# Designed miniproteins, single chains, continued (5), part 30

Each design is a single chain, and the fold is of that chain. pLDDT is the mean over its residues in the fold that is shown.

## One batch from the design tools (miniprotein)

Design m17022
Fold by ESMFold2-Fast:
Structure m17022 (fold): chain A 78 residues (1-78)
Amino acid sequence: SVPELEAKLAELMKEPDIVEAGAKMLALLRAAGHDVSAATIAGALMERYGLPEDKLEPLAKEIEERAKTVDVEALLAE
């Protein structure tokens, strides 16, 4: 459900590894049928952590690559 997804996303925002947090968020949202880009996730994380805009593109690229390795079924089972 949407509230369960929102709760999981809120937990991931507490992850100190921003790239891992973003990759898991991207993989979860895409698995839930949301058409979300790595750049959108990177932008949200940058605003939350106060990162400068010049970090957006490299962060988005790292998030996209790491998202390919996320086991969504295992992550949802946690």
Scores: mean pLDDT 75

Design m17023
Fold by ESMFold2-Fast:
Structure m17023 (fold): chain A 81 residues (1-81)
Amino acid sequence: SMEEIKERLQSLIDRAEELAKRARALGHPELVDRAEQFIRVGRYALEHLDELTPEQAQRVYDMLESGLKELEAELRRAEAA
């Protein structure tokens, strides 16, 4: 449902905000910029969610989830270095 997609999008935004904080603490401005981009895209999607079909909203979610997963993996590698 659109309500479930909304909740999932908010969770991704919350995750991106935490990744941005971790990137700042590590001193990696490029990772901060990427996290901030995901936050902007996610917030824009939430603001305009009523203009999307469920399929379009799901595609946006999948794109953001994939990108955040890659960013989180890069942060884990940076933290281990």
Scores: mean pLDDT 86

Design m17024
Fold by ESMFold2-Fast:
Structure m17024 (fold): chain A 84 residues (1-84)
Amino acid sequence: METLEELTKLAKEVKEKLNLDVDLQTLTRIVGMVKGGLEAGLTEDQIVDAVSSGVLLRTGSKSLADYYGELARKIIPVVKEKLE
């Protein structure tokens, strides 16, 4: 099973590789969702929708949901590369 430490390390690598300005705690959660979705065999669009819907339900903000959905789409290729 993936530990929080392993997910945090992956999030740090994603943040550095993509020069993201998002905080590490938030990025670790998104990276965890992306990794879980990829391991479950979900498509990129399904993962983006899951992240976006989760943010919308939690915050009520469509603009934040759209932002984090697009962020998930941007990080998916990097996470795929790291999973090999």
Scores: mean pLDDT 80

Design m17025
Fold by ESMFold2-Fast:
Structure m17025 (fold): chain A 75 residues (1-75)
Amino acid sequence: SMEDYIIESSYQYGYELGTRLAREGKSKTEIENQIKAKAQELKDRLLSLGFSPELADKAAQALYDGGVEGAEATY
């Protein structure tokens, strides 16, 4: 479904972002702050496009989870 695609794509985007920031030698705090900011940007964008708050929250959470996991796999 479109919703499943949005959630999966958000996770993958987060994973690549977290991996990149960890490879660049960013601190755990800097990585977390950048991932949280990106998750919030995604949520705001989905809401502005008329998607439900529930989907926007799930996508933002998926991006955050992906980002943390990508960074941790790279440390």
Scores: mean pLDDT 90

Design m17026
Fold by ESMFold2-Fast:
Structure m17026 (fold): chain A 80 residues (1-80)
Amino acid sequence: MELFEEALRLERQALEAAAAGDYDRALALLDEAERLALEGVDANAEYIRSLGYTPEEVKAAIRARFAALKARIQAAQAAA
């Protein structure tokens, strides 16, 4: 769970940076959060399977979510 907790912490910091207009920092923090979240899926693969999911589908969902967040921040940066 430590990797997921760290990923959530970095995601919160990324959203705070974006709210402050520091889009470059926000994107960098989201990249690190995504990396840790994906590592967390691999580290907890058996637990994920016990919940009825595959690690692959959870990783796909994580990638899609972070791609959407990064796209939103990039759009805000381009509009600024």
Scores: mean pLDDT 84

Design m17027
Fold by ESMFold2-Fast:
Structure m17027 (fold): chain A 84 residues (1-84)
Amino acid sequence: GAAEALAAALRRAHEAAGRLQRLLQEHFDSLPPEKQQEVLALVTEVQALIDEVNAGPRTAEAFEALAEAIERAIEELRRIVAET
C-alpha cells in the first residue's frame, strides 16, 4: 500500500545518505583540492534536494527521487576517487 511504499522510499533514501556520508569520510580529505571542489558541488546539489524534499509533501515519489539522486552522487564520487 501507499504507507509501505513511503516507508520503503524513506529507508532507501536513508541508506543512500549513509553510504554517501561514509564515502566522504573515507576519501574526502585524501583528495586534491580540485577534486574536493567537484565533490563539494555534488554534496551541495544533494543538500539542496534534501531541503526541497523536507519543505514539500512527504510522498514515496519524493523520497525515491531523492534516493536516486544520492545514488547518482555516490557513483560520481566513486568515479572521482578512482580517477585520483
Scores: mean pLDDT 87

Design m17028
Fold by ESMFold2-Fast:
Structure m17028 (fold): chain A 83 residues (1-83)
Amino acid sequence: MVEIRFEESMSVEEMAKTLLDAMKKNGYARGIFPKSMKEKALQAAELLKERLAREGGALSMTEIDGEVVLDAVSPELIAKAKA
């Protein structure tokens, strides 16, 4: 598992790309957004949902201790879990 904690200096597009690249490399990646970045987390989630829906991947969004957590799962890992 790869876990990435994001900072305010990154754009929404950069955060989404970073999480997607980590997911593709590792099959699963977790992105953590501090409470102050909730709006950026929601925007990144929208971009990721559109991409993952087309490829058969999955995105979940949860809130843990006030931080937004995005879990991105590759289509390949989902296929293995169903086997």
Scores: mean pLDDT 79

Design m17029
Fold by ESMFold2-Fast:
Structure m17029 (fold): chain A 64 residues (1-64)
Amino acid sequence: NSQAVPALVQLLGHPNQDVRNAAVEILSKLVDTSPAAVEALAEVAKNSKDPEVRQRALEALTRM
């Protein structure tokens, strides 16, 4: 689903902690199969203005 990655990236900044955690989990699984997910997470981890969003993007990329 080509639209899922941008939506999930936005959920990394969601006010609900459970939603943020779910987005990290789903993006971590997508990293194995989607180059678009890897690129989007790397960009967010480098360039997001919110340090918590950057940390969650890095967690999704490096989670194993």
Scores: mean pLDDT 77

Design m17030
Fold by ESMFold2-Fast:
Structure m17030 (fold): chain A 100 residues (1-100)
Amino acid sequence: SREALLLVFSLSALLAHMEVFLRQGDFDGLRAAAERLLATVDELRAVAPASAQPLVDALRALVQQLIARLDADPTDAAGARALLGQLADVLARLDAALLA
C-alpha cells in the first residue's frame, strides 16, 4: 500500500540519520532515533499487508536489540553498526516486497 511505502521511506530516512549519529559518536541521538524508529515500525505493522508482516517483525526485533544493546553498553559503536546494517538489509527486502 502507499501508506506502507511512505512509512518504509520514513524508516530509511531515520536509518540514514542514525548512521550520521553513530559516525559522530552521538549515542544519545542514536538512542533517541532508535525509539522513533521503533514507533514508526509499530505504525508500519498496522498498515503492512500480511505477506510483509514477517519482515516487519524482523525489523521490530532488530530495533529492540539495538535499544537493549545501547542500554547495556551506550558506546558500543561496533554492535550498533552491525545492527544498523541488518536493519538496512531488512528494509531493502521489505521495500521490494511492498512493490511486488
Scores: mean pLDDT 88

Design m17031
Fold by ESMFold2-Fast:
Structure m17031 (fold): chain A 90 residues (1-90)
Amino acid sequence: SAAREARLRATLERIAALPPEEKERIRAFLAANKEPAIAELKKRGNEDGIKAVEAYVRAVEAALAGRLDEALAHAREALAHAEKAQAALE
């Protein structure tokens, strides 16, 4: 929906506007947590969950770099994979 797209864009724009020190904290957090999260999803055979995490990280990294159109594209991919992962659990 247009409302979902607008909210997603606003969130990514907020990330892009963060001070450099906050951007570095987010990068450090992603670096520390991405691989452990993927390893747990891999143990469960949750391929859509892995793709969702990878796309989410790419979205945040693109937003931190100010590449908002790339960030939005990756965020859409992350949501699509997250919805598939959720559906598989029902």
Scores: mean pLDDT 85

Design m17032
Fold by ESMFold2-Fast:
Structure m17032 (fold): chain A 80 residues (1-80)
Amino acid sequence: MLVEIVENALNQDTANAEKDMIKFLQTFAGVSEEEAREILAAPPEERTAFEKEWVEKLEKDKKLLEEYKKKVEKAKKEVE
């Protein structure tokens, strides 16, 4: 899901989509703008690993998982 959103943002090749993705990562993943840019620039393998680790952490906290799903849904809608 996070990887899918990142791929969609990159495929649009727009500064707007990149900004929205950076804001999503900063707000939800708790990463800095610089870290968010590194995630977006990372090869698909690293992005998949990041998503897997993040989802596994959220699955242990049901509240964070629910909030994550809502923010991912919102970010996906904004990228569309």
Scores: mean pLDDT 63

Design m17033
Fold by ESMFold2-Fast:
Structure m17033 (fold): chain A 82 residues (1-82)
Amino acid sequence: MSEEQRREEARAALEAAEELIREAEENLEHPKLALRLLIGARVLLATARALGAGDEEIERRVEELRERIEEVEEKIEEVIAK
C-alpha cells in the first residue's frame, strides 16, 4: 500500500467514524445502541490513526473525534445514571 493509499483509507475511516458518532448522538435515548455505535467508531479511529501515522491533519481529526466520543459517552452515562 502506497502512502497516498494509506491516507485515502485513513480519511475514509474518519468519515465512517464521524457517521457512527453522529448516529450515537441521535440515539442517546437508546444507550445500548449508542454505546455499540461508539465502539465501532473507536475501531475506525484506531484504523485511521494507524494508516494516517505522521499526517498531522489526520492525527488532529482522530483526536477531535476521540474527544467527541468521550463527550457522547459522558451524555450516555448521564442517561443511565438518572
Scores: mean pLDDT 84

Design m17034
Fold by ESMFold2-Fast:
Structure m17034 (fold): chain A 75 residues (1-75)
Amino acid sequence: AAPVAVSVAADADLGASAETMRAVVDVAIEAERLRRETGDPEKAEARIAAALEEAGLAGKVTVAFEGEELPAAIA
């Protein structure tokens, strides 16, 4: 399993609540797991995009996965 490391690039102006950010992180972790199980990065990206849209963060937050040591980054 990939280690859970979340890097948030200092975009404090988003006004997103801590609960909203935790929900986005949870979806990103689930999407990374699905990517590894199925080998399909497009499904992971679609799930993240849908979660961001539902949270009202579409275009304001970018989630990226990097290898096994840094599986998610939020900017």
Scores: mean pLDDT 57

Design m17035
Fold by ESMFold2-Fast:
Structure m17035 (fold): chain A 84 residues (1-84)
Amino acid sequence: MKPLTEKELRALENILRNSHPFHLLLVAKDVIDNAEKYAPYYDFLEVLIRVLVERGFEKEAKALYDAVKPYLTPEQAARLESLL
């Protein structure tokens, strides 16, 4: 688990927002398939779900949330759910 700075999170958001839809969905699929490994990277998950929703991939955002939910604290899960 590595904490990200606000600058790093903003750079990540910009990369994901400007990524080809195919590449963005491949990232989402990798997270869904490896949810336990990604759960410690909560800041990244929050950015990814937000970008997926903003870009119209609400089904993929929901699937990603459902996949990581068992590995999150109740507070983290509630915060991600608020983005859906």
Scores: mean pLDDT 82

Design m17036
Fold by ESMFold2-Fast:
Structure m17036 (fold): chain A 93 residues (1-93)
Amino acid sequence: SENYEKLLEANKKLAKISSEDEKEQEMIENVLNEALEKGIKVLGSHVVEAVKAALEGKFEEAKEHILKGTSSEEDAKTVWEIVEKEIKKLKEE
């Protein structure tokens, strides 16, 4: 749990330095944390760029960032589904 807690803290710090918008920070953190919980290895910088692209409606660009940040197309698809869920939550609130 100590290593997991350190990774959660790193995800939170990355989200905070990556955006001045609190909702965008929350989305980046949530995507990184859910990927971590599912055991998916994804590069945080690519999740940041994917969330930013997705918020601008650039979904194909967002998917490409995720694919470059993961080691498999299956992992990339799972991370993209997390991003879609977070975008949907933001639009429903």
Scores: mean pLDDT 86

Design m17037
Fold by ESMFold2-Fast:
Structure m17037 (fold): chain A 70 residues (1-70)
Amino acid sequence: SKEEIEEEMVEQAREMLEQGVDPRTVALEITNQTYKLATEAGLSNDEIHDLLGRVNSRIAELAREYEAER
C-alpha cells in the first residue's frame, strides 16, 4: 500500500543517514526508489505526488536532526 511504501522508504533513508551517506544523495536515491515502487504498485500520478511529498518531508526532517549532531 501507499502507507507501506512511505514507511519502508523513510526507514531506508534513516539507515543511509546513519551510515554517513550525505542527505542530498539519500534524497535522490529514496525519491527514485519511491517513484519506482509507487508506479509498480499502480498508484495514480496524484497519489505518487502526495507520497513523494510526504517521504521527502520526513527525510528532510531526519537530515536536519543528523546535521544538528555535527
Scores: mean pLDDT 82

Design m17038
Fold by ESMFold2-Fast:
Structure m17038 (fold): chain A 89 residues (1-89)
Amino acid sequence: SVGEMLLEEAKKVLKEVEENKDGSIEKYQAYLNRAKGVKYAVEEALRVMTESGTLTPEERKTLDEALKTADEAIKAAEENLEAAKKKEE
């Protein structure tokens, strides 16, 4: 499903951010952009599926989990990006 694909990508970016604590500013900016992209895709999927009447309770639950995971990835990437910027100053 779309929700399962988005959840997998959200989990993947979160894992990569957590495993790469000693990255460059550019690397963390890329992770942040990717996490934000997943969040946007989840919000668009929720909107489209709601408007088309195709949003099942199971798909909603998966998309809600994907949104939460994407938000966690955004926070982790922002924290790592801020730390990397402070090291460069």
Scores: mean pLDDT 84

Design m17039
Fold by ESMFold2-Fast:
Structure m17039 (fold): chain A 110 residues (1-110)
Amino acid sequence: SPKEKVLKLLEEHIKKIEELADKYNLPEELKKYIIDYEKTVLENVKLASKYLSEKELIESVLEHEEHQIESLEDLIEKYKDDPKIKKFYEEAKKLYEETAKELKKILEES
């Protein structure tokens, strides 16, 4: 179903963010904060999936991803003088953009 595709996409997104955090050797506290946040979002999407239509769920998740992209632009600027953290946020932004693109595709096929 479209909802199952969304959940799988978000699970793969979290895995990619975790791999990226490891690649750039982020401080353990920062990595934990980011991954715990992403897992909380996934659990909220799983709960919302019981009450929202397929279209409403995809639109809600897409709005969240677009908001995260804007937040990541601010973080990239904030950490411009820290090459490792900057590169992490630049690559994380790309992952969010890829996830948003796949969500738009699922929405168009629904």
Scores: mean pLDDT 88

Design m17040
Fold by ESMFold2-Fast:
Structure m17040 (fold): chain A 100 residues (1-100)
Amino acid sequence: SMEKLEKAKELAKAEAVVAMMEEKASVTETRERAREVLLEALKALGIELSEEEIQEIVDEAVGYALGVATEMELRNSDELLERARERLEELRRWIEEETS
């Protein structure tokens, strides 16, 4: 059914996000994990898809995870850069105050 297929797609996306975000898996490792989880779900649900359809779902899952990871990394990088700038100014001020 369409509902079962949609749940299998959601599962592949969730696995890709977990692999990439929590476990810091590479793109290749994330793709392999999304594919394995998808294939096991499809088998359990009795859904038969072509290799092309499987590849499209896996590609969508990996693309989604990359989007989430990139947005989070960019946000964290900006915050880290701002904290580094603040620390650099603190250290410069400390050096100026300590130079007698």
Scores: mean pLDDT 76

Design m17041
Fold by ESMFold2-Fast:
Structure m17041 (fold): chain A 81 residues (1-81)
Amino acid sequence: SMEEEERKNREANAEKLIAYWQKENNKEALDIYEELYREIGDKFESANVASSILLLKKNGDYEKAEELREALIKRHKLRLG
């Protein structure tokens, strides 16, 4: 289905992003990704949010980077039901 194709594309994009960080030996990106993945258990969301956090940190926006990290973790901890 088209929904399955969209899911596979999102998963493939996350895999490419992680592979890119590994190839470039981007330890900062990998550390952020691994921390998020440990906290939320979602590989796709962890990789994409880690990318956003890395961009914010690269631009010197450390406060927004931390807010984004905390918001993601909080959101997943609230999904207990």
Scores: mean pLDDT 82

Design m17042
Fold by ESMFold2-Fast:
Structure m17042 (fold): chain A 87 residues (1-87)
Amino acid sequence: MIKPEELPSEINSDNPVEGAKEALKQAKYIYEHWDELPEDEHENAVAAIKGAIKQLEKLVPKDDEVGQQYIKEMKEIAKKMEEKIKE
């Protein structure tokens, strides 16, 4: 029910670029504290970040350079998290 607790469950759609920045900040925090998370939460964290990326891709204009950069950085973090799960 509350798997998105690790990330903002709702992206602020009235300011999608600010929402992207906040989601990226949370993704970085989770990645930096990866070894402190319970092992069963690792897959949930990746799923939540991927969900946030999908929402941001819908809300952030494609010509918004700053917002698109935040999405790219989140995708890089998600990839690094998936590699840690494969250990």
Scores: mean pLDDT 74

Design m17043
Fold by ESMFold2-Fast:
Structure m17043 (fold): chain A 78 residues (1-78)
Amino acid sequence: SLDELVLEAARRAGIELEEAEELRDLPLSQIVGFAFHLLSLLPGEVAVEAVEEIIRRYRLSPLQAEILLAVARKYAGR
């Protein structure tokens, strides 16, 4: 599930989340680490789509969304 994906990416980034919804409360410094670990768990072909779904579902801030999309687009282009 998307919740399981978010929690696994956070765990790999050394971020402790009890619920996936807590993603929106993370500082930008932790979102950078989260983004790289999240993209390592996704095929490049679905990376942007998955990130757009995460942004929408967890209601991420504009700055968090910008970081995730920037990392996803660079990953998808490789």
Scores: mean pLDDT 85

Design m17044
Fold by ESMFold2-Fast:
Structure m17044 (fold): chain A 58 residues (1-58)
Amino acid sequence: SGMKNSELINKAIKELNTTNDFDKLEKIIKDLEKKGYKKAAKMMRAMLEGMKAVKERS
């Protein structure tokens, strides 16, 4: 580890764009929250909720 906030956010965005595994994304968000990366976690949470809303209509 030892990633910067920007690196964590960038990796998270890539995961959001390349995977439909909501459970995996939830675990990443929880890990960020536990590590105190609250802003990154909040951004990922908003993106995840957006993705879920799209999938609900599929």
Scores: mean pLDDT 70

Design m17045
Fold by ESMFold2-Fast:
Structure m17045 (fold): chain A 60 residues (1-60)
Amino acid sequence: SMSLEEEVRKIVEGVPKEYQETVLKLSIKALSGMLKAGVSEDRALEIIKKNIESFKKLLE
């Protein structure tokens, strides 16, 4: 099974190369913060996916 960090890395691969490092760093930080706040792994990952998709739409 993939770790949560590996799942986030895979989602970030869909972002333009120039933003991948920044988006990955921010997404991992957000994931860690949500997990510490008691958000479930599935819910935290869903929120990250939606945020990345919204960001991608802003670039187009």
Scores: mean pLDDT 84

Design m17046
Fold by ESMFold2-Fast:
Structure m17046 (fold): chain A 81 residues (1-81)
Amino acid sequence: SMDDDIERGVIEIDAAVIKVTSTSLLSKTEDPKAAALYQQSIALATQAIDYAQAGDLDQARKLREQAKKLMDEGEKIEKES
């Protein structure tokens, strides 16, 4: 449906932003725990894009949300160190 096409586009854009941001954070971090979280965030964001392109919007949405949560957790570790 048109609503599904819009949601797919939003998920792909959001996941791409998470992937780029986590990649940048990974390149700058010296904390191995934060690095591991950013690496997982990149992997899940990549999977979110793949599932969105395949039309599995439920799985794509869940993976995008998990990718963002891992990115945010990595940033929190660095701020609390």
Scores: mean pLDDT 90

Design m17047
Fold by ESMFold2-Fast:
Structure m17047 (fold): chain A 92 residues (1-92)
Amino acid sequence: MVINVELYDASGNLIRSFTNLKTAKQAIDAMKLMMEEAAARGEDATIKVTGDLSKEEIEEIIRELTRHAAELGLDVEFEVKDNELTITLRRR
């Protein structure tokens, strides 16, 4: 299993990437760092997660990131297509 996580700014520029992650926990930890970066910049951002993710792993990611977004004062939306997850982060 390989998971890739990429952070894009509001203009669609790649800011940060974590590739070849092996666990949902590694992906969640990477995404939390990306959310903290977006919050610190005060900018809208998109996180794209690609790889072999189970339904249960996607549900865990959604739960953990929804909680973390609330703690950071960010609005968050999730779009799931097969095993591809797009996370849209918006400033409040």
Scores: mean pLDDT 84

Design m17048
Fold by ESMFold2-Fast:
Parts: structure tokens; sequence; C-alpha cells
Structure m17048 (fold): chain A 74 residues (1-74)
């Protein structure tokens, strides 16, 4: 099974931080690898996202990509 997940970050939502989105991205990658699902992950942002907010989400995406790539090598 092939699954494509796109996360959306809205800086105007006080209930969800960039770090929360990063954690969800990493969790999705780990769960998909454990389930044997081929996963592609990306994200989209609303206008007016700061470089710092983008960097926080990008750290999660980079960690998720490393998890997926490591699974491919095994």
Amino acid sequence: MKLHLTFYFDPDNPLVTPEDVAELIVRAAKEAVEAGIELKIDYRTAPDVTPEQRAAVDRGLEEAKKIIEEAKKK
C-alpha cells in the first residue's frame, strides 16, 4: 500500500504549535514503517509563516525522511 500524507500548518491556530506538527510527521513515519506502508510525507503552510516556524516543521520532516530511508535499506 502507498500512502501520501500532507500536513497543513496554520500559525493562527494557538492549539497547534510547529513542534506539534513536527511530532505528528515523525509519528506518522514510524507507524507507516512498522505497518509496512510506503509513505510519502510533505507539508503546506498558510501565508505569513515565519522562517522559525517553517524550520521547526522542517526538522520533523527531515527526521521522518531519515526514518523512511533507513527502513528502505533494511
Scores: mean pLDDT 74

Design m17049
Fold by ESMFold2-Fast:
Structure m17049 (fold): chain A 100 residues (1-100)
Amino acid sequence: SVEEELKKLIDELIELINTLPEEKKKALKSRLIGVVERALAGELSVEEMFKEMAHEILTYVEDEELAKKMIEILRKIYELLKENPELTEFTLNYLLEKLK
């Protein structure tokens, strides 16, 4: 299902974030939580949320190849949500649970 594919992509993103040094991991997770919470509050569109998440990744992830992999996963999630907007709230809540 699309729901299972979204969960799998989020889990893959979180696994990559968890490879970061502890300080960078905590900082990035905190920033991404803030972005997702603003999107859930209706303060950001889904497109604006993904752009801000990509910016935070580029800010905190020093390994360019790792940052690229994370951003590619975000792009895949965004494309699936564009085609399945009814899954947006579910996806953002799952992402928040996994970032905490």
Scores: mean pLDDT 90

Design m17050
Fold by ESMFold2-Fast:
Structure m17050 (fold): chain A 74 residues (1-74)
Amino acid sequence: SVPITVEVPGNSIEEGVENLREAVRAQGGELVVLKLGEDYVEFELRTPSGVLHVRGKASVKDGVTTIEGEARGS
């Protein structure tokens, strides 16, 4: 697994994840949410180059949703 940090616009974890999903879709990929908690996210990124499983801590501050975790190839 590889450490990863993602920052996306969002006033909530749900909004941030939706904005990330839209960005992934625009690049020809798909984001599948597996778990969404108060400060935790788990999802799969499905792209033509492969599938990544991402899990980590999520936080929101000043209209930015930050995800800090790790990514694994599937």
Scores: mean pLDDT 84

Design m17051
Fold by ESMFold2-Fast:
Structure m17051 (fold): chain A 80 residues (1-80)
Amino acid sequence: MRELARRAVEAARAGDIEAANEAGLELMRLFLENPSEESAEVLAETVRALAEIAVARGEASREVAEEAVAAFEAKLRELV
């Protein structure tokens, strides 16, 4: 999972939206197939990193990004 997370973040930083989406979807699929605190933490870290990239690119406001990350982390906690 951490290698997929790194790939997603690196692709997003490079502006490779297709590669970032593929890695992100694969990461989500792996979590849903085998939910654990470890995989939830990796997903949460990845989403926070992607949110920071989106804010830096002007694609999202910091407030919206922070709210989305918090909601996602709360949902992950309920699934584990």
Scores: mean pLDDT 80

Design m17052
Fold by ESMFold2-Fast:
Structure m17052 (fold): chain A 95 residues (1-95)
Amino acid sequence: MSLLETLSTLSDEQQLALISQLIGLYLDRVMDYKRNGDLEKAIEVLEESIELLKKLLDLARSRGTPLGQQTAQLIEDAIDYFKDQIKRLKEQLKK
């Protein structure tokens, strides 16, 4: 919501840089929860991140620029990776 509004005012280069940093921040939080054994919280962070990334994907696609396309690809790859991580964590919770 607030992040989407802020990102929409930035250049393509700034959007790519900040989205890359946001993905890294979410991965760090997931790792911290996994280290503490809080697998359910790790899944929650990943699910929240996917919802935000879907909104950012629409923004990146709307740019119609090569950097916007690169940002969209980065977001798509991150969503796929996060979905795989959720699947793996849910399998761990079943054990």
Scores: mean pLDDT 83

Design m17053
Fold by ESMFold2-Fast:
Structure m17053 (fold): chain A 93 residues (1-93)
Amino acid sequence: MADLEEAIRKLEEAIEAVRRGDLETAKRLAREALRLLTRASETASPEAVKLLIKAQFLILSALVNLDMGDAEGAIRDLEAARELAREALEIEK
């Protein structure tokens, strides 16, 4: 639970970093969220794991978009990852 809640916070911080044009901070926060979601998936239920795997792929897509300078695409992917992580958290409660 704690890793999932921290990952959601990091995704929210990454989205705000992209919005203010701080792409290096956004990339760092997104990578940290990815590590936290990977750790959370080790102890999650099968239903939550499916959502967490999809969220991880969306974070990887967001990192590619940030490297390409596509801030809008990155925000979309990070917001989608955040919503999947929140859904996984509700399943684990």
Scores: mean pLDDT 88

Design m17054
Fold by ESMFold2-Fast:
Structure m17054 (fold): chain A 56 residues (1-56)
Amino acid sequence: MEIAKLLNIDEKTLKELERAYEEGKTPEQIAKILDPNLPPLAAEAIVDEYRRLKKR
């Protein structure tokens, strides 16, 4: 699926995101899992876009 490309993240990061999202983790918790150096705003944007792509 093209989700990783649309979110501008690699496949490993996408798998981490999917697992954390399915476990009900918050965007802030997911941000720390994906990349501790990623700004919270950027990680939240990635999670929101992933959520949008999965539901719409």
Scores: mean pLDDT 69

Design m17055
Fold by ESMFold2-Fast:
Structure m17055 (fold): chain A 74 residues (1-74)
Amino acid sequence: AVDKEAALKRLEELLREGERLYEEGKLDEAIEVFEYTIKQADKAAKLFSDDPEVVKKLEELKERAEEKKEEVEE
């Protein structure tokens, strides 16, 4: 079973990893991690669609990953 708390924590860790890669100048790797984070957030939102608070947090994490990806691509 996928734990909601574990899913949220994993997405936060992925977002942090993407930011670290960006700071290190590993732009392609940072983009890949942010794209993966976006995909995983979408999957988790579908899995936990019955929990609006978790879905909201997943949507916020997805938005943050999308913003960071755009920042790297600029």
Scores: mean pLDDT 83

Design m17056
Fold by ESMFold2-Fast:
Structure m17056 (fold): chain A 93 residues (1-93)
Amino acid sequence: EHKIVSSKLGERPAGKTVTFEFVASTDGMYTLSAYGVGPGEERRLLKEETRYMKKGEVITLTAQAPEDTEQVELYVKSEKTGEWTLAARFRVT
């Protein structure tokens, strides 16, 4: 299970920066994927990271989004289940 995500927004002249803090609920391999969502709800992969995490370990993921981005979503997959879960959504407009 994926839980406890905090987000921080920083705006830049060339786009928007969103930082997610993710806490692992179990030991194991996790894939974290940040998607930018633009007009019409089209999703674009901004950043993806796969790593082994221990229960309670905190990982910070920073994604830079183009100026047309309306929100950034963090999806997390546990390799044990193979399923993607929406862990956080941050509106940047």
Scores: mean pLDDT 73

